Designed miniproteins, single chains, continued (2). Designs and how they scored, part 5

Each design is a single chain, and the fold is of that chain. pLDDT is the mean over its residues in the fold that is shown.

## One batch from the design tools (miniprotein)

Design m4138
Fold by ESMFold2-Fast:
Structure m4138 (fold): chain A 68 residues (1-68)
Amino acid sequence: SQAEVDRLEAELREQVETLKSKLSPEEQKLLDWEMGVVLGTVRRLDPDEAIALLRQYLAQVRLETERV
């Protein structure tokens, strides 16, 4: 559902802010660009595909947060 897409997008934005607090300004700019690409892709997908992509990327951001 679109509500689930919106929820996951909000959760992803919050997790990205947590990761950014551990990164250099240059790394933050790269992450912001990558986030823009992911969200742009999500806008062009059906809700089920968008949910799958958002879950995958959220898992990746969480793993990177644990590594730094």
Scores: mean pLDDT 84

Design m4139
Fold by ESMFold2-Fast:
Structure m4139 (fold): chain A 94 residues (1-94)
Amino acid sequence: SKETLLENLRRTLRGIGVEEEVIEKVLEAAKKADEETIKELVEALGLASVLPTPELREEVRELLKKLGLSEEVIDKVLEAIERVGLPAYEALLK
């Protein structure tokens, strides 16, 4: 259900360390989106939080833009992803 997808999105963003104010803005935008877009965003966020490749970060950015979020909010989400995933990504490059 859409409610289950929104709860999964909240949990994923919180797990990444996105601030509650930013999480609420993303969820309000996601409530207006279709279930497929929310599902794609949850999957992309999950992957990017483990391995923040340029391609996965761009996928997250484009999905958040599709939700109609401002660049300021999008940048806050991407910054959180980099903070969580960067140590693992740097280890993989060594």
Scores: mean pLDDT 81

Design m4140
Fold by ESMFold2-Fast:
Structure m4140 (fold): chain A 64 residues (1-64)
Amino acid sequence: MEYIREIEELHKRALEQISDPDLQAQLEAFTQKTIERVKEDPSRAEIELGVFQVHAAVLLTVSR
């Protein structure tokens, strides 16, 4: 549950920095899939959060 909250917060912060609608759609889709995976297997939540952080950082870099 705590990891899901952190993923949602990172998603919100990243959306504020991304103006490209295609990149926003990619981030949205990835966020939903990541939350779904964490709910399916909470024991992997830390790894899923780490993967999400890297993916969000890549999208932020590309949006610049």
Scores: mean pLDDT 80

Design m4141
Fold by ESMFold2-Fast:
Structure m4141 (fold): chain A 81 residues (1-81)
Amino acid sequence: MDELIAAAEAALRANAPAEVADQEVALARAILEGMSPEELADFAERYLGDSQTESREELVAKAALAAEAVRTHAEALVAAA
C-alpha cells in the first residue's frame, strides 16, 4: 500500500502544483485504505507491477496509471452502491 501511495504521489507531484498534489494524495490514500488487502494486491500488480527494475520515466507513467485507476475505482464504488 505505501509503495502504491508513494508512486501515485510522485506522479501527482510531477504533473501538478504541490498544494493540489497534497489534496489528490490525501484522496488517493483514503480510497486505497478503503480497499481490502486482496483488492490492493490486485490493483498494485495490474498498475505498478514489479517496479524495482523500471526507469524513473516508467515509474512516473505507472504512477499516473495508478492515480487514474484510483479515480476509476472510486467511480466504480459509487456505481456499485
Scores: mean pLDDT 56

Design m4142
Fold by ESMFold2-Fast:
Structure m4142 (fold): chain A 86 residues (1-86)
Amino acid sequence: TTTVEVEVLPSEDPSLLRVRATGTASDPLVVIKGTILNRSGEVLAEAVGDGGNSEVVLEVPREEAHSARATAYKNGEVVAEKVLYL
């Protein structure tokens, strides 16, 4: 089974938002991706973690961020996704 989580982390700079996307998968071919989007759906930040269990941390200007996503992919297909509205 593949699971993903997305959460807001403490930031020392109050103008910045720090987000963690994590994935746990029994399949090592699963890729975990974290994305932060603005209100228009444009990508502000994106990072990919390799291998079935992975974590990525993204940092963006707080005022621009609208949503964060943790997405798990296998063979180009989404197998799990979680969205957090900011």
Scores: mean pLDDT 81

Design m4143
Fold by ESMFold2-Fast:
Structure m4143 (fold): chain A 95 residues (1-95)
Amino acid sequence: MADRYEAGAYMLHLEGGDGREAARYFLRAGEELARQAEENKDSPEAEKLIEALEKLARRTEEFAREEYRRDPEQGEVLRRAAEEIRRLAEKLREL
């Protein structure tokens, strides 16, 4: 998963990058972490997965802020992706 986040960051760095594709990678990574957390809800691993999901949301938000300075439309797509990932983490903590 770390390699996918690095690939997303690299695409953003390449002259306006592909912010929409990066957002797609981050969202899919978040959805996968959320599924794993639900599958492991009764184990100590659930907390680690929720923490990883929260960390992913923060990283995606940072990329959104950087991209927003270069391409506000792509920055907004990344910002929405970060919000969705954060909502997944919040729902899991409420369980």
Scores: mean pLDDT 73

Design m4144
Fold by ESMFold2-Fast:
Structure m4144 (fold): chain A 74 residues (1-74)
Amino acid sequence: MKSFEELVAEALERAREVIRKGIEEGLSRGEILNRLGEVLSEFVAEARAAGVPREEIQRAVIRIAREALEELEA
């Protein structure tokens, strides 16, 4: 079973990849944000299934979204 740290690391990598590939492929900002939302939704579902407390999931979602959005606006 994946640890919470592994789930966060995988979600961060997927979020960054979504932003990077979206920019490279010339996707609209809305399409990139939709794909980021899918990554975050999958992360939340996996973390909830792993029994991670809601507060920890919420903090991780905020962190992942912030880091991804910083790469989009760089």
Scores: mean pLDDT 83

Design m4145
Fold by ESMFold2-Fast:
Formats: structure tokens, sequence, C-alpha cells
Structure m4145 (fold): chain A 79 residues (1-79)
């Protein structure tokens, strides 16, 4: 299950990069700046909320947020 959520996250992240490459990069950098998985997830969600204001990227941003949150939750359960 962890690998499935990670794979889904990567798939939707690549889609976001095609639609909004600058937003995708900003979100990744924001997430990477978090010291904990929970902080990384929170920062990523903030950037996804900003990206979701554009109808063209809203659906992809929502899917990315959902799979990233599931990945982080499962990773925390395994740690």
Amino acid sequence: MLEEYKQKYEEYYERLKEIDPEGAEAARKAAASGKTLEQQAARFAVEMAKISKDPKSADVARELSEYFAKYVDLEKQLS
C-alpha cells in the first residue's frame, strides 16, 4: 500500500508539472523545507490550496494533496 500511494503521488505530481511547472516546483520546495513528515504535509497542502484556485490544475492539486496525505499517514504508522 505505501508504494501504491507513493506511485500515485509521483503520477499526479508529473501531471501538475505539465500544467503548472512553477507551482509544482514551489510546492515540492515548500514540502522539503519541513523538518517532520507532518510539517512537510502541511506545507505541501498550503501550496496545493493556492494551485487549486486555477480550474485547470484544481483536480490534479486535490488528488496530489490526498495521495500525499495518505502516503505521510501510512509512513508515520510504519515508523
Scores: mean pLDDT 76

Design m4146
Fold by ESMFold2-Fast:
Structure m4146 (fold): chain A 105 residues (1-105)
Amino acid sequence: AAEKMAEDARLSARGAKEAAYKAAESGSPESASGAAIAAIGAGAGGMLAARAGGDEELARKAAEYGSKAGEYALKAGISGSKEYAEKAAEYAEKAAEAGVKGAEA
């Protein structure tokens, strides 16, 4: 169960990263919203994975990283900025990493 949640968290982070770059390329509010939703999903995935392993602090950090990823994903889409897309991807990856570490605990 925890192992599958860790895998799902990694997949969610990958999707969030792809969505953020796509939003930056398109520069559209619609793509920005989609990327933000994907980033929040990555945070939720990480949180659930960490909780499955019993690590409440890593679960909290995963949710926090997901929120940061969503914020930068919105900025990437609205401004068409690759730099914001890169930051969104970094935070989505951190959310997955927190989830994986928590699941392994």
Scores: mean pLDDT 83

Design m4147
Fold by ESMFold2-Fast:
Order: structure tokens, then sequence, then C-alpha cells
Structure m4147 (fold): chain A 61 residues (1-61)
């Protein structure tokens, strides 16, 4: 999915820029809230949030 690929690239760039794991998690949670408020396409939103949630779960493991 182009949306999944774009989201993964964004998350990889954020991880490279934010070496602190807890800070990265906080930024990803804020990014989720931003997409929920601003993304009006339900399909794009659902795919984007699923990718972010998977990454947060990985970082918390």
Amino acid sequence: SPIEESTRKLLAALEASIPDRERLIAVLEALKAWFEKHEKDKEILEITLAVIDREIARLRA
C-alpha cells in the first residue's frame, strides 16, 4: 500500500531523528491524535493508525 509505505518512511525518519525511545513514543502518540483530528479519508486514517500502533507496540516491547 502506498499509504503504508509512506507512513513507514515517516516513522523511520522520526526514529532516526529521536534517539530517546520514550520521547519517540510520545511523538508517535501525538502524531496519531493529529491524524485522527485532520485526516478525513477513513481508509487512509485506518491504515495510517494501524502502522503507527504497530510501531508503538514494537517500541514498548
Scores: mean pLDDT 87

Design m4148
Fold by ESMFold2-Fast:
Structure m4148 (fold): chain A 94 residues (1-94)
Amino acid sequence: SKADALAKIETFRRDLTTTLREVLHVPEEEVRRVEALLDELAAAVAAGDKEAALAKLEELERLLAEILKDVPEELREAILGQLERLREVILSVP
């Protein structure tokens, strides 16, 4: 459901921003860019705009791939895997 998708976006946002700030010490400007894309993703899902939501997921994946390029492969794959699972949830919304 749309509510489930929004709840999963919020969980992903909380876990991701904590990891970026507290574990990886990513610059605040980059964390804010990630948060902005997640806000736009949530807005697209709330509006029922699946095409916009998928476009924002693709932008987020590209940004995360760049931010995480020097991060250990296991952690990078775990984060990108969570994003792929989020994509599946969004695709399941009517």
Scores: mean pLDDT 86

Design m4149
Fold by ESMFold2-Fast:
Structure m4149 (fold): chain A 88 residues (1-88)
Amino acid sequence: SMLEEELAKIEAEYKKLKPVVRAKAEELDKKGMHKEATKLLLHMLFLGSEIEMAKKTKHNPEVMKENLERARETIKYIKELMKQLDKS
């Protein structure tokens, strides 16, 4: 289905973001930017939870769609936060 295709795309993006966010968080911690590192890691946890909720709601397309939309917004937020932190 279109929703399962979207889930697969989001899971692929999550898999790509995991090592990049981990490396950025480690870099920030080394610089003493512990609050910023924690914020990045926390939003990655939110993204993982949103993906798991989408997987659990496959039999309810409306709820699955809402969870996938939340996951997309979390990805967007993580990318913008990383872009902003790269200027620091």
Scores: mean pLDDT 88

Design m4150
Fold by ESMFold2-Fast:
Structure m4150 (fold): chain A 84 residues (1-84)
Amino acid sequence: SIVERILERVKAMTPEQQERLRKKLREASKLPDLDAYIEKVLDFLVEEGIITPEEAAALSDEEKRALVTELGGWFGREEMRRRL
């Protein structure tokens, strides 16, 4: 799926890019609504060159929510690993 392809691109990011994404996810998590959170995360992925603006526009609402959920879960697990 496109969500799986984007997740693999994120996992292939440099440690510095992954740290920037982690900080952006933390910042976005302070937003009051899910749609604002999703759009902020997608904007960041476009800024970092992980997805194109065209790919972001082509994602369905379901795919956008799945992508953000999977990213949050993956980064949560990685943060726990780094503390062990």
Scores: mean pLDDT 77

Design m4151
Fold by ESMFold2-Fast:
Structure m4151 (fold): chain A 68 residues (1-68)
Amino acid sequence: SDIDEIDRLATEMTRLTQERNDTLTNSTNLANLDPNNADNIMNNGNNTVNNLTGQMTDKGDRIVALHG
């Protein structure tokens, strides 16, 4: 059922949103604890955020397609 697939995708989107927010928070906290490596920590965090954002876009596009 398209509704069941949309519900699963919506759940995954919620999880990805939480993972993105956690990545931003954790990267900021780690950078504050390790200032000498802060740039590397933040760059790694931003790369993870960008990857998660891409996954969210793909799932969003799929939800739109399933709606018709």
Scores: mean pLDDT 88

Design m4152
Fold by ESMFold2-Fast:
Structure m4152 (fold): chain A 67 residues (1-67)
Amino acid sequence: MTTFGELDRLYYDVLNKGKSGDEYSKKLVEELERARKESEELMGTGDKAQDGLNYFRSKVLDVKNTL
């Protein structure tokens, strides 16, 4: 299982790649930053923490596979 720490490292790697890319990559970075914020809010509620983590994991991997 990918831990939050591993996802956090992947997130920053993907952000750095996207910010160095084209307009499409920059748009994906903005979407990923929004997804992280939403996931942090869900993780703060306890009961929805796993749902938030799963959503964030899915978004990070989707963007990584697209870049």
Scores: mean pLDDT 74

Design m4153
Fold by ESMFold2-Fast:
Structure m4153 (fold): chain A 72 residues (1-72)
Amino acid sequence: LSEELLKKIEEKVEELVKKGASNEEIARAIAQILLDAGVPEEKVGEAVREAARALAETAKDEKVKKAAEEIV
């Protein structure tokens, strides 16, 4: 994942967490960002898990980290 794409995903996850979105809604939003970035549909599930793992390790917001850990 590119640094710019990961940052975009982190910002979207932070927005959704603040709105009280479910982990399923957050995972779907990550999948949509990845699909829009050109990730093939067959690989999007793996890419969502990779993005969630990266966020769990690098995100500054504790709620974003927790949501990412639950999605992995």
Scores: mean pLDDT 82

Design m4154
Fold by ESMFold2-Fast:
Structure m4154 (fold): chain A 77 residues (1-77)
Amino acid sequence: KIFSSIEAARAGHQLLIVALDMELNDPTFAKGNPLSDEEVQELKRSAQRIIDAIDAGDWAELERLIREQKEFIEELR
C-alpha cells in the first residue's frame, strides 16, 4: 500500500527530475554518452507522469507508472 509513502515518492521523483536536468546541463556528464538526450528526456517524462498520478490520487496508475519506469531503466543498463 502506497498511501503512507505518497509524499516520499512524489519528493523522490521531483528530485530525480532536478538531477536529470542538472546532468543534461553539465558538459562533464555528457562524456562517453552512454545515454542519449532522448533517453534522458523519457526518464524525465516518466517521473513527471508519476508526480501527476500522485497529485491525482490514483495509486493504481502510480504503481503502473513506477513499474514502467523500472523496466525502462533496466533496458537502458
Scores: mean pLDDT 71

Design m4155
Fold by ESMFold2-Fast:
Structure m4155 (fold): chain A 94 residues (1-94)
Amino acid sequence: MKLPTKEDVEKDLEEAKKYIEKAKETGDKEHLLKAARNASRAIIGALYLNDEEALEEAKKLLIEVRELLGVPKEEAEKELEEGIKELKEILKKK
């Protein structure tokens, strides 16, 4: 895959926000899955770019998706922090 650009990260963040909003309006879990995918891609992109602001925004969006799927906020935050730590280790080895 091509390395993500700042524009790619911004688009993924905007799409995640739109899908979260649609999921809140419709109750459709497919929109939450799309939001999770876009937010996860934004996390990866932000890590590659060392964009801390984009990373924190992407984390917040993914936590919101997890809460809407019925995961408690504290659990979602812990799982995400552990996942990001593992991802950082993988990215350092590339």
Scores: mean pLDDT 80

Design m4156
Fold by ESMFold2-Fast:
Structure m4156 (fold): chain A 61 residues (1-61)
Amino acid sequence: LSEELQKLNGKYSALTNRMELATPSASDSETERKKKAVQAAALKAQGDALDGKIEELEKQM
């Protein structure tokens, strides 16, 4: 794998871990759940963008 592809995969894995941490738990307050939902939506958008970049690099290889 190219070094750049490895970096993108690393960022994707980091985003996936952050999304798991942004998942609402039973102990979360309503305010915390709303905050986590906003963070999860933003992280998902970033993940979709990274997925597109990985796919584009694979096409160029």
Scores: mean pLDDT 75

Design m4157
Fold by ESMFold2-Fast:
Structure m4157 (fold): chain A 90 residues (1-90)
Amino acid sequence: MEEEQKKKIEEELEKLAEKGKEVLKKTKSYTEEQKEKFELADKAVEEGIKTQLEKNPDLTEEEKKELREIAEKLLIATKGAIIEEEKKKK
């Protein structure tokens, strides 16, 4: 079911975003590698939004807002993951 699949994805994204938010909150400064990866993540999410808007020109303003909110959560989750992966480098 489309609605059920959407809710499951949103729940997983919310968990990842909360985890990423906590990681970002704990981090006082970023390494040069982390900053470069953040820039790539920002660009990737922006391009992703553009692609979805181009594929779905019939999206309502409410649906466009929802897409941007999902994109913000993805970005937070991605930045958190970047920090966690760098920590594994010792």
Scores: mean pLDDT 76

Design m4158
Fold by ESMFold2-Fast:
Structure m4158 (fold): chain A 119 residues (1-119)
Amino acid sequence: SMVDELLARVAAILREAGMSDETVELLLRLLRGEASDEEVRALVEAFYSMPLARLEAIVAALGRLAAEAPAELRPYAEMVVAVFDTLLRMVRENVPVEEAVETLRLLADALVRVRAALA
């Protein structure tokens, strides 16, 4: 599907930015609405341990990907960017992990709904 092709490009950007295969897989599970609360917590902890410059580079690269996305995929791609922009903000503001987990769960639920509208 076009969504799976977009997610493959997202995964490539994350791996090129130096993210581990394990963290990339957890993130893809989050974006597909398949992640448990424990997996979302592990993902938050991974991002909180990441150099800020790396997360900023990821957000910039995903923003470019979203701008180039076909019109029908653009709302989904923009929401993927919003997930990473929100993670960047939470890292900068040192938001508590449990609050960050809840915020990411809400964003993942929104992504699942946007994806369903593309079917």
Scores: mean pLDDT 85

Design m4159
Fold by ESMFold2-Fast:
Structure m4159 (fold): chain A 77 residues (1-77)
Amino acid sequence: SLTQQQVYQALKAANLDLSDDIIQILSQAAVSQTLTPEVKALAHVLDQVKVQQVVKVLYDLKVNENFLIELYITLSA
């Protein structure tokens, strides 16, 4: 099963110019498959290019596609 630390390292290695706090929030969300208020707040911080890059990293890690669709919609709002 995918761990939060594995997601964290993958997002950090992708060099997306994201703060550690943002990477932690996204890593926790990817593993829990839950859209927390903290994740929803990232819609005001991340531009569309960053959202697409994040979703691609998570897709390559085999995170659930239905969750990734909801994450993309949430972060694009």
Scores: mean pLDDT 88

Design m4160
Fold by ESMFold2-Fast:
Structure m4160 (fold): chain A 115 residues (1-115)
Amino acid sequence: MTKNKVSVRVTVVNENGEVVSGAEDTTEMEEGEEGVATSTVTFDNAKEAEVTVIATALVEGEPLNVTFTVTVKSAGKTETFTFSAELTSGAVVVEVKVKVEGGKVTVTVTATAKS
């Protein structure tokens, strides 16, 4: 039985926009399965961010509808973001980038179809 996979990659960047080493986690999911990717990183300013991504994919033969919930905890602040994306069926990579700068949290979600 051939299943479509959804790969969820979480990348955390520091306040300079550089990727923090060891801050990348990847979770692969089969169609109809729920995947969770969690990454905890420390930034140059001694702030820690916990990023949790939950993605749920639909059944075979339909466009993949993926819902992401990203929770960022940094220096006693907690912010939660919810996104939804319609993806072409097949192998898909979803990247979540979190940037913390001056107490501001920026979350970027990019979905790319992988051949």
Scores: mean pLDDT 54

Design m4161
Fold by ESMFold2-Fast:
Structure m4161 (fold): chain A 95 residues (1-95)
Amino acid sequence: MKEMREYLDKAEEALKKGDLETAKEYIRKAISLLDPDVQKLLLEELDNVKTLEEARLLIAQLKLYLGSRGDKEAGEEGSEILAELYSKENQLPLK
């Protein structure tokens, strides 16, 4: 899924610039490359994204999904993003 990774990388670049709208557009494009059953759930999750941190969390989850499908580098990047987001609050994603 090289195209999905490229969209997620572009989404992260948009977040670095503070552009949440552009980031959500690229995340939507990445989700569109997934199976239809998975797309519906992730698009609902994307619609609930209101902050740059929430968008970055969704990018991390999608990169971890790519890792589970053999893209080890994307999986490592997703894991690092997740660790960075939760290290500040000393909490794991419990709910």
Scores: mean pLDDT 77

Design m4162
Fold by ESMFold2-Fast:
Structure m4162 (fold): chain A 75 residues (1-75)
Amino acid sequence: SKDDVLDEIRRLLMLSRGPKRQAAIDAIKEQLRKFGVEVSEYASPSELLDKLRTLNLSQQQEVLEAAKKAIVEAG
């Protein structure tokens, strides 16, 4: 469900630190922009989560996958 996907994204943001956290945030911003959602470079994690609620389930899953990939690639 959307709630499950958003909960997983929230946990990734809460549990990640330093470069991994920044990579996840940057990936989320990039995916939101790709889906036509306006995102400030200064957007807080809570603002990003609010914007993610406007996406459909498929788009939310793509954001989750991008955030996970970014965390792995950040080392």
Scores: mean pLDDT 86

Design m4163
Fold by ESMFold2-Fast:
Structure m4163 (fold): chain A 72 residues (1-72)
Amino acid sequence: SLEDAKVNAAALVVAMEELGLDPSDPNVLKQPGAGEALALALEYLADPAKVAELRERADELVSRLAPEWRPQ
C-alpha cells in the first residue's frame, strides 16, 4: 500500500540521517554509506515498535527525502 511504502521510505530517511547522509540528495544511494543506511532501515522495519513510530512520522519524514524517491 502507499502507507506501507511511506513507512519504508521513512525508515530509510531516519537511517540516512543517523549515518550523516543527506536524504534530500537524489544521488545519496550512490554515496559511501548507502549500503549501511539500507541495512539500518531494514533493521528498523523488523522492529514493530520502531515501525509504529515511523508510521506516526511518515509524511514528515518522507518530505525530507529527494522527490525522486518519494512514494506516489
Scores: mean pLDDT 83

Design m4164
Fold by ESMFold2-Fast:
Structure m4164 (fold): chain A 74 residues (1-74)
Amino acid sequence: MFYGGGTPEEDKEAHRYVQELGDLAAAGASPEEIRELAKKYVEELEKKGMFSAAGTVRSAEGLVLREIERRRAR
């Protein structure tokens, strides 16, 4: 386990999960699906002690949800 916010390992894990959320959103996932998946990723990261990565995923969730809402409105 690694601790020390903002490590390259945390950045890689956060980037991977953020990309997966974005890809799912692009594939037409519902806001509910994005919220559930983001929660699962945050819990997994927190279990690894990657709290900075978990924070990044939470922030990205908000941006992804906003993009889904905008795209689904039209």
Scores: mean pLDDT 76

Design m4165
Fold by ESMFold2-Fast:
Structure m4165 (fold): chain A 94 residues (1-94)
Amino acid sequence: MTPEELERRHRRGLAYSAAIKAAAEKLGLPVDQLTVLDARVEEVSEGEYRVTAYLKDANGKYYKVEALVRVNEDGTAEVIELKIEEVDSLPVPA
């Protein structure tokens, strides 16, 4: 991996972590009670990432999470937008 690829991967990881933590806080659940079943992180503009994740709680409920996260040059991540929807089932694997 180039240094730029490592930095891009690190920033993507920060966006993912921030989105999952924010989702857990909004649901009133500890992060360890949520299982991440699928996650996608896309850079939509410089330093801004869209995170889409499917989560399962300890009671078997499924959630779709959509978050917009800004990763700052100091390595901090800020959740700008967060949407959580309870879903009846996961998307069927292709």
Scores: mean pLDDT 79

Design m4166
Fold by ESMFold2-Fast:
Structure m4166 (fold): chain A 68 residues (1-68)
Amino acid sequence: SSLDEMKAAGEEVQRLLEEGRVQEAVDVVHRAAKRTDPSNAEEVELLSKMIAALAEAQLTGKPVRVEF
């Protein structure tokens, strides 16, 4: 997977979480995880940020904003 695709996935996750569409955000994160190159530190960091944002949305039940 390319870094640009991971950034796009992160932006989609942010949008979905802002809209309260948590289940769709889970699906995006799951697909991103499958495409992440574990040897690429930047892709791993983006995936980590997506997972953290998803966890925060699940914990708070509130819209979450993330910077990628």
Scores: mean pLDDT 79

Design m4167
Fold by ESMFold2-Fast:
Structure m4167 (fold): chain A 76 residues (1-76)
Amino acid sequence: MYEVTLEITLSDAGTFTAIVLENGKEVGKVTLTTSGTLTAVVEDISKVKVAFRDAAGRVVTPNATIKVVSKKEVKE
């Protein structure tokens, strides 16, 4: 598995929840006001998506830049 850190930059000010999904399952989330970072542990990075919700919990597609800023293999 991999520990990945994502940098999320939002174009508009507001309160948004960024949700990291792997195969449709939530593996991490963070609440952002403009931009921030989120760390999640994933099995397969190619199956990872980021979804956004507004302060009311509605699915939204904000203008956002998402970058993988670190990737570390983790072993038990």
Scores: mean pLDDT 78

Design m4168
Fold by ESMFold2-Fast:
Structure m4168 (fold): chain A 65 residues (1-65)
Amino acid sequence: MFEELIERLDELKKNLPTMSVQEARQGLSDLVIEFSKNAAKLTDEQKAELATRLGELNDMIKAME
């Protein structure tokens, strides 16, 4: 689960230059929903890592405007 979320984050980040802002925001939203659904199964360190990476992706998407 945690590994799957990290892989999806890395995939979205890699594909960002080929995506529209709308597609990128949808991808980020889907990951946030999956994170929320699985939060109870994650350690505090895993939650912090995911939150950091989600924040980085959000900043990159904002830069795409």
Scores: mean pLDDT 81

Design m4169
Fold by ESMFold2-Fast:
Structure m4169 (fold): chain A 87 residues (1-87)
Amino acid sequence: MEEQKKAAEEVIKAAEEARKNPDKFGEYLRRMAAAASKMSKEDFDKITELLSRAANAWRAGADPETVQRLLDELIKAAEEAKKKYEE
């Protein structure tokens, strides 16, 4: 379960970096997707759905606040997954 925990930590880190560097958003989306692939199926499905929503909002030119809220949801979901992997 250490690899799954590290994957969740990487999603959190990449999402936090995406919040600070919006110009590199596409790079961080790829990092989060790659990390999510190492998580459980349930967490992978949840994270990739949130990633899809964030990517679609960003491509559609949605308000920065909308993208930031979706990144906050990604961080929360990854933190919840990390806690499960520690139990």
Scores: mean pLDDT 80

Design m4170
Fold by ESMFold2-Fast:
Structure m4170 (fold): chain A 72 residues (1-72)
Amino acid sequence: PLKRYSDEEIDAAMQAVIDELAARDPEIAALVEALKAEGLTSVEEFMVGVLALQDGYSLEEAIEIAKKYAES
């Protein structure tokens, strides 16, 4: 059965995924801390950065991609 999720429920689920990935991968943990230092604290910005890392971008490039997303 499919359920309609609220934005808050989706954000909480995404944050749980990010927390699990950061616990398993030091590079993802470093990305999350770097984004927080830049003032990016939303789950959407974290997810964009994580996806950029998984797509083969460097940590620095992933941070810039997340910042660009936050500006749009």
Scores: mean pLDDT 78

Design m4171
Fold by ESMFold2-Fast:
Structure m4171 (fold): chain A 81 residues (1-81)
Amino acid sequence: PTALEYAQKAFRYSQQGKMEEAKRYILKALEDPDLTRETLQIILSALGHSPEVTDLAHKLSSGEITLEEAKKRIRELIEKL
């Protein structure tokens, strides 16, 4: 499976309130070396319940943050779930 497929599954699980399943699929997506900024935006949408997530999505879109730094920040957010 691709990072995109994992991100889409994470989003669906988050919409169902199944955050533990969403977390598992996000972590799998983040391990993909071909992960794109577009796929990271889908991952952030799955986590989109806090100001920190909204700010991170904006920084990723504006280019204020690198893809690697965004991955690190998402990993830190997931560890707090």
Scores: mean pLDDT 81

Design m4172
Fold by ESMFold2-Fast:
Structure m4172 (fold): chain A 55 residues (1-55)
Amino acid sequence: MEEYIRKLAEEYGLEPKHVEEILKRKLSKSQAEQYIKAVKEGRFDIADLILAVAS
């Protein structure tokens, strides 16, 4: 799981800490990818909303 998250971070050019938020909230794969995309686009308000919805 950790290796998978680090791989996603590298693919999207994100810091691993952002993908660790995904693990912390136990996002589904699709939710995780949407969160990563939002962070990548600089849409942190949307990223936070995705985390909230997933909780």
Scores: mean pLDDT 72

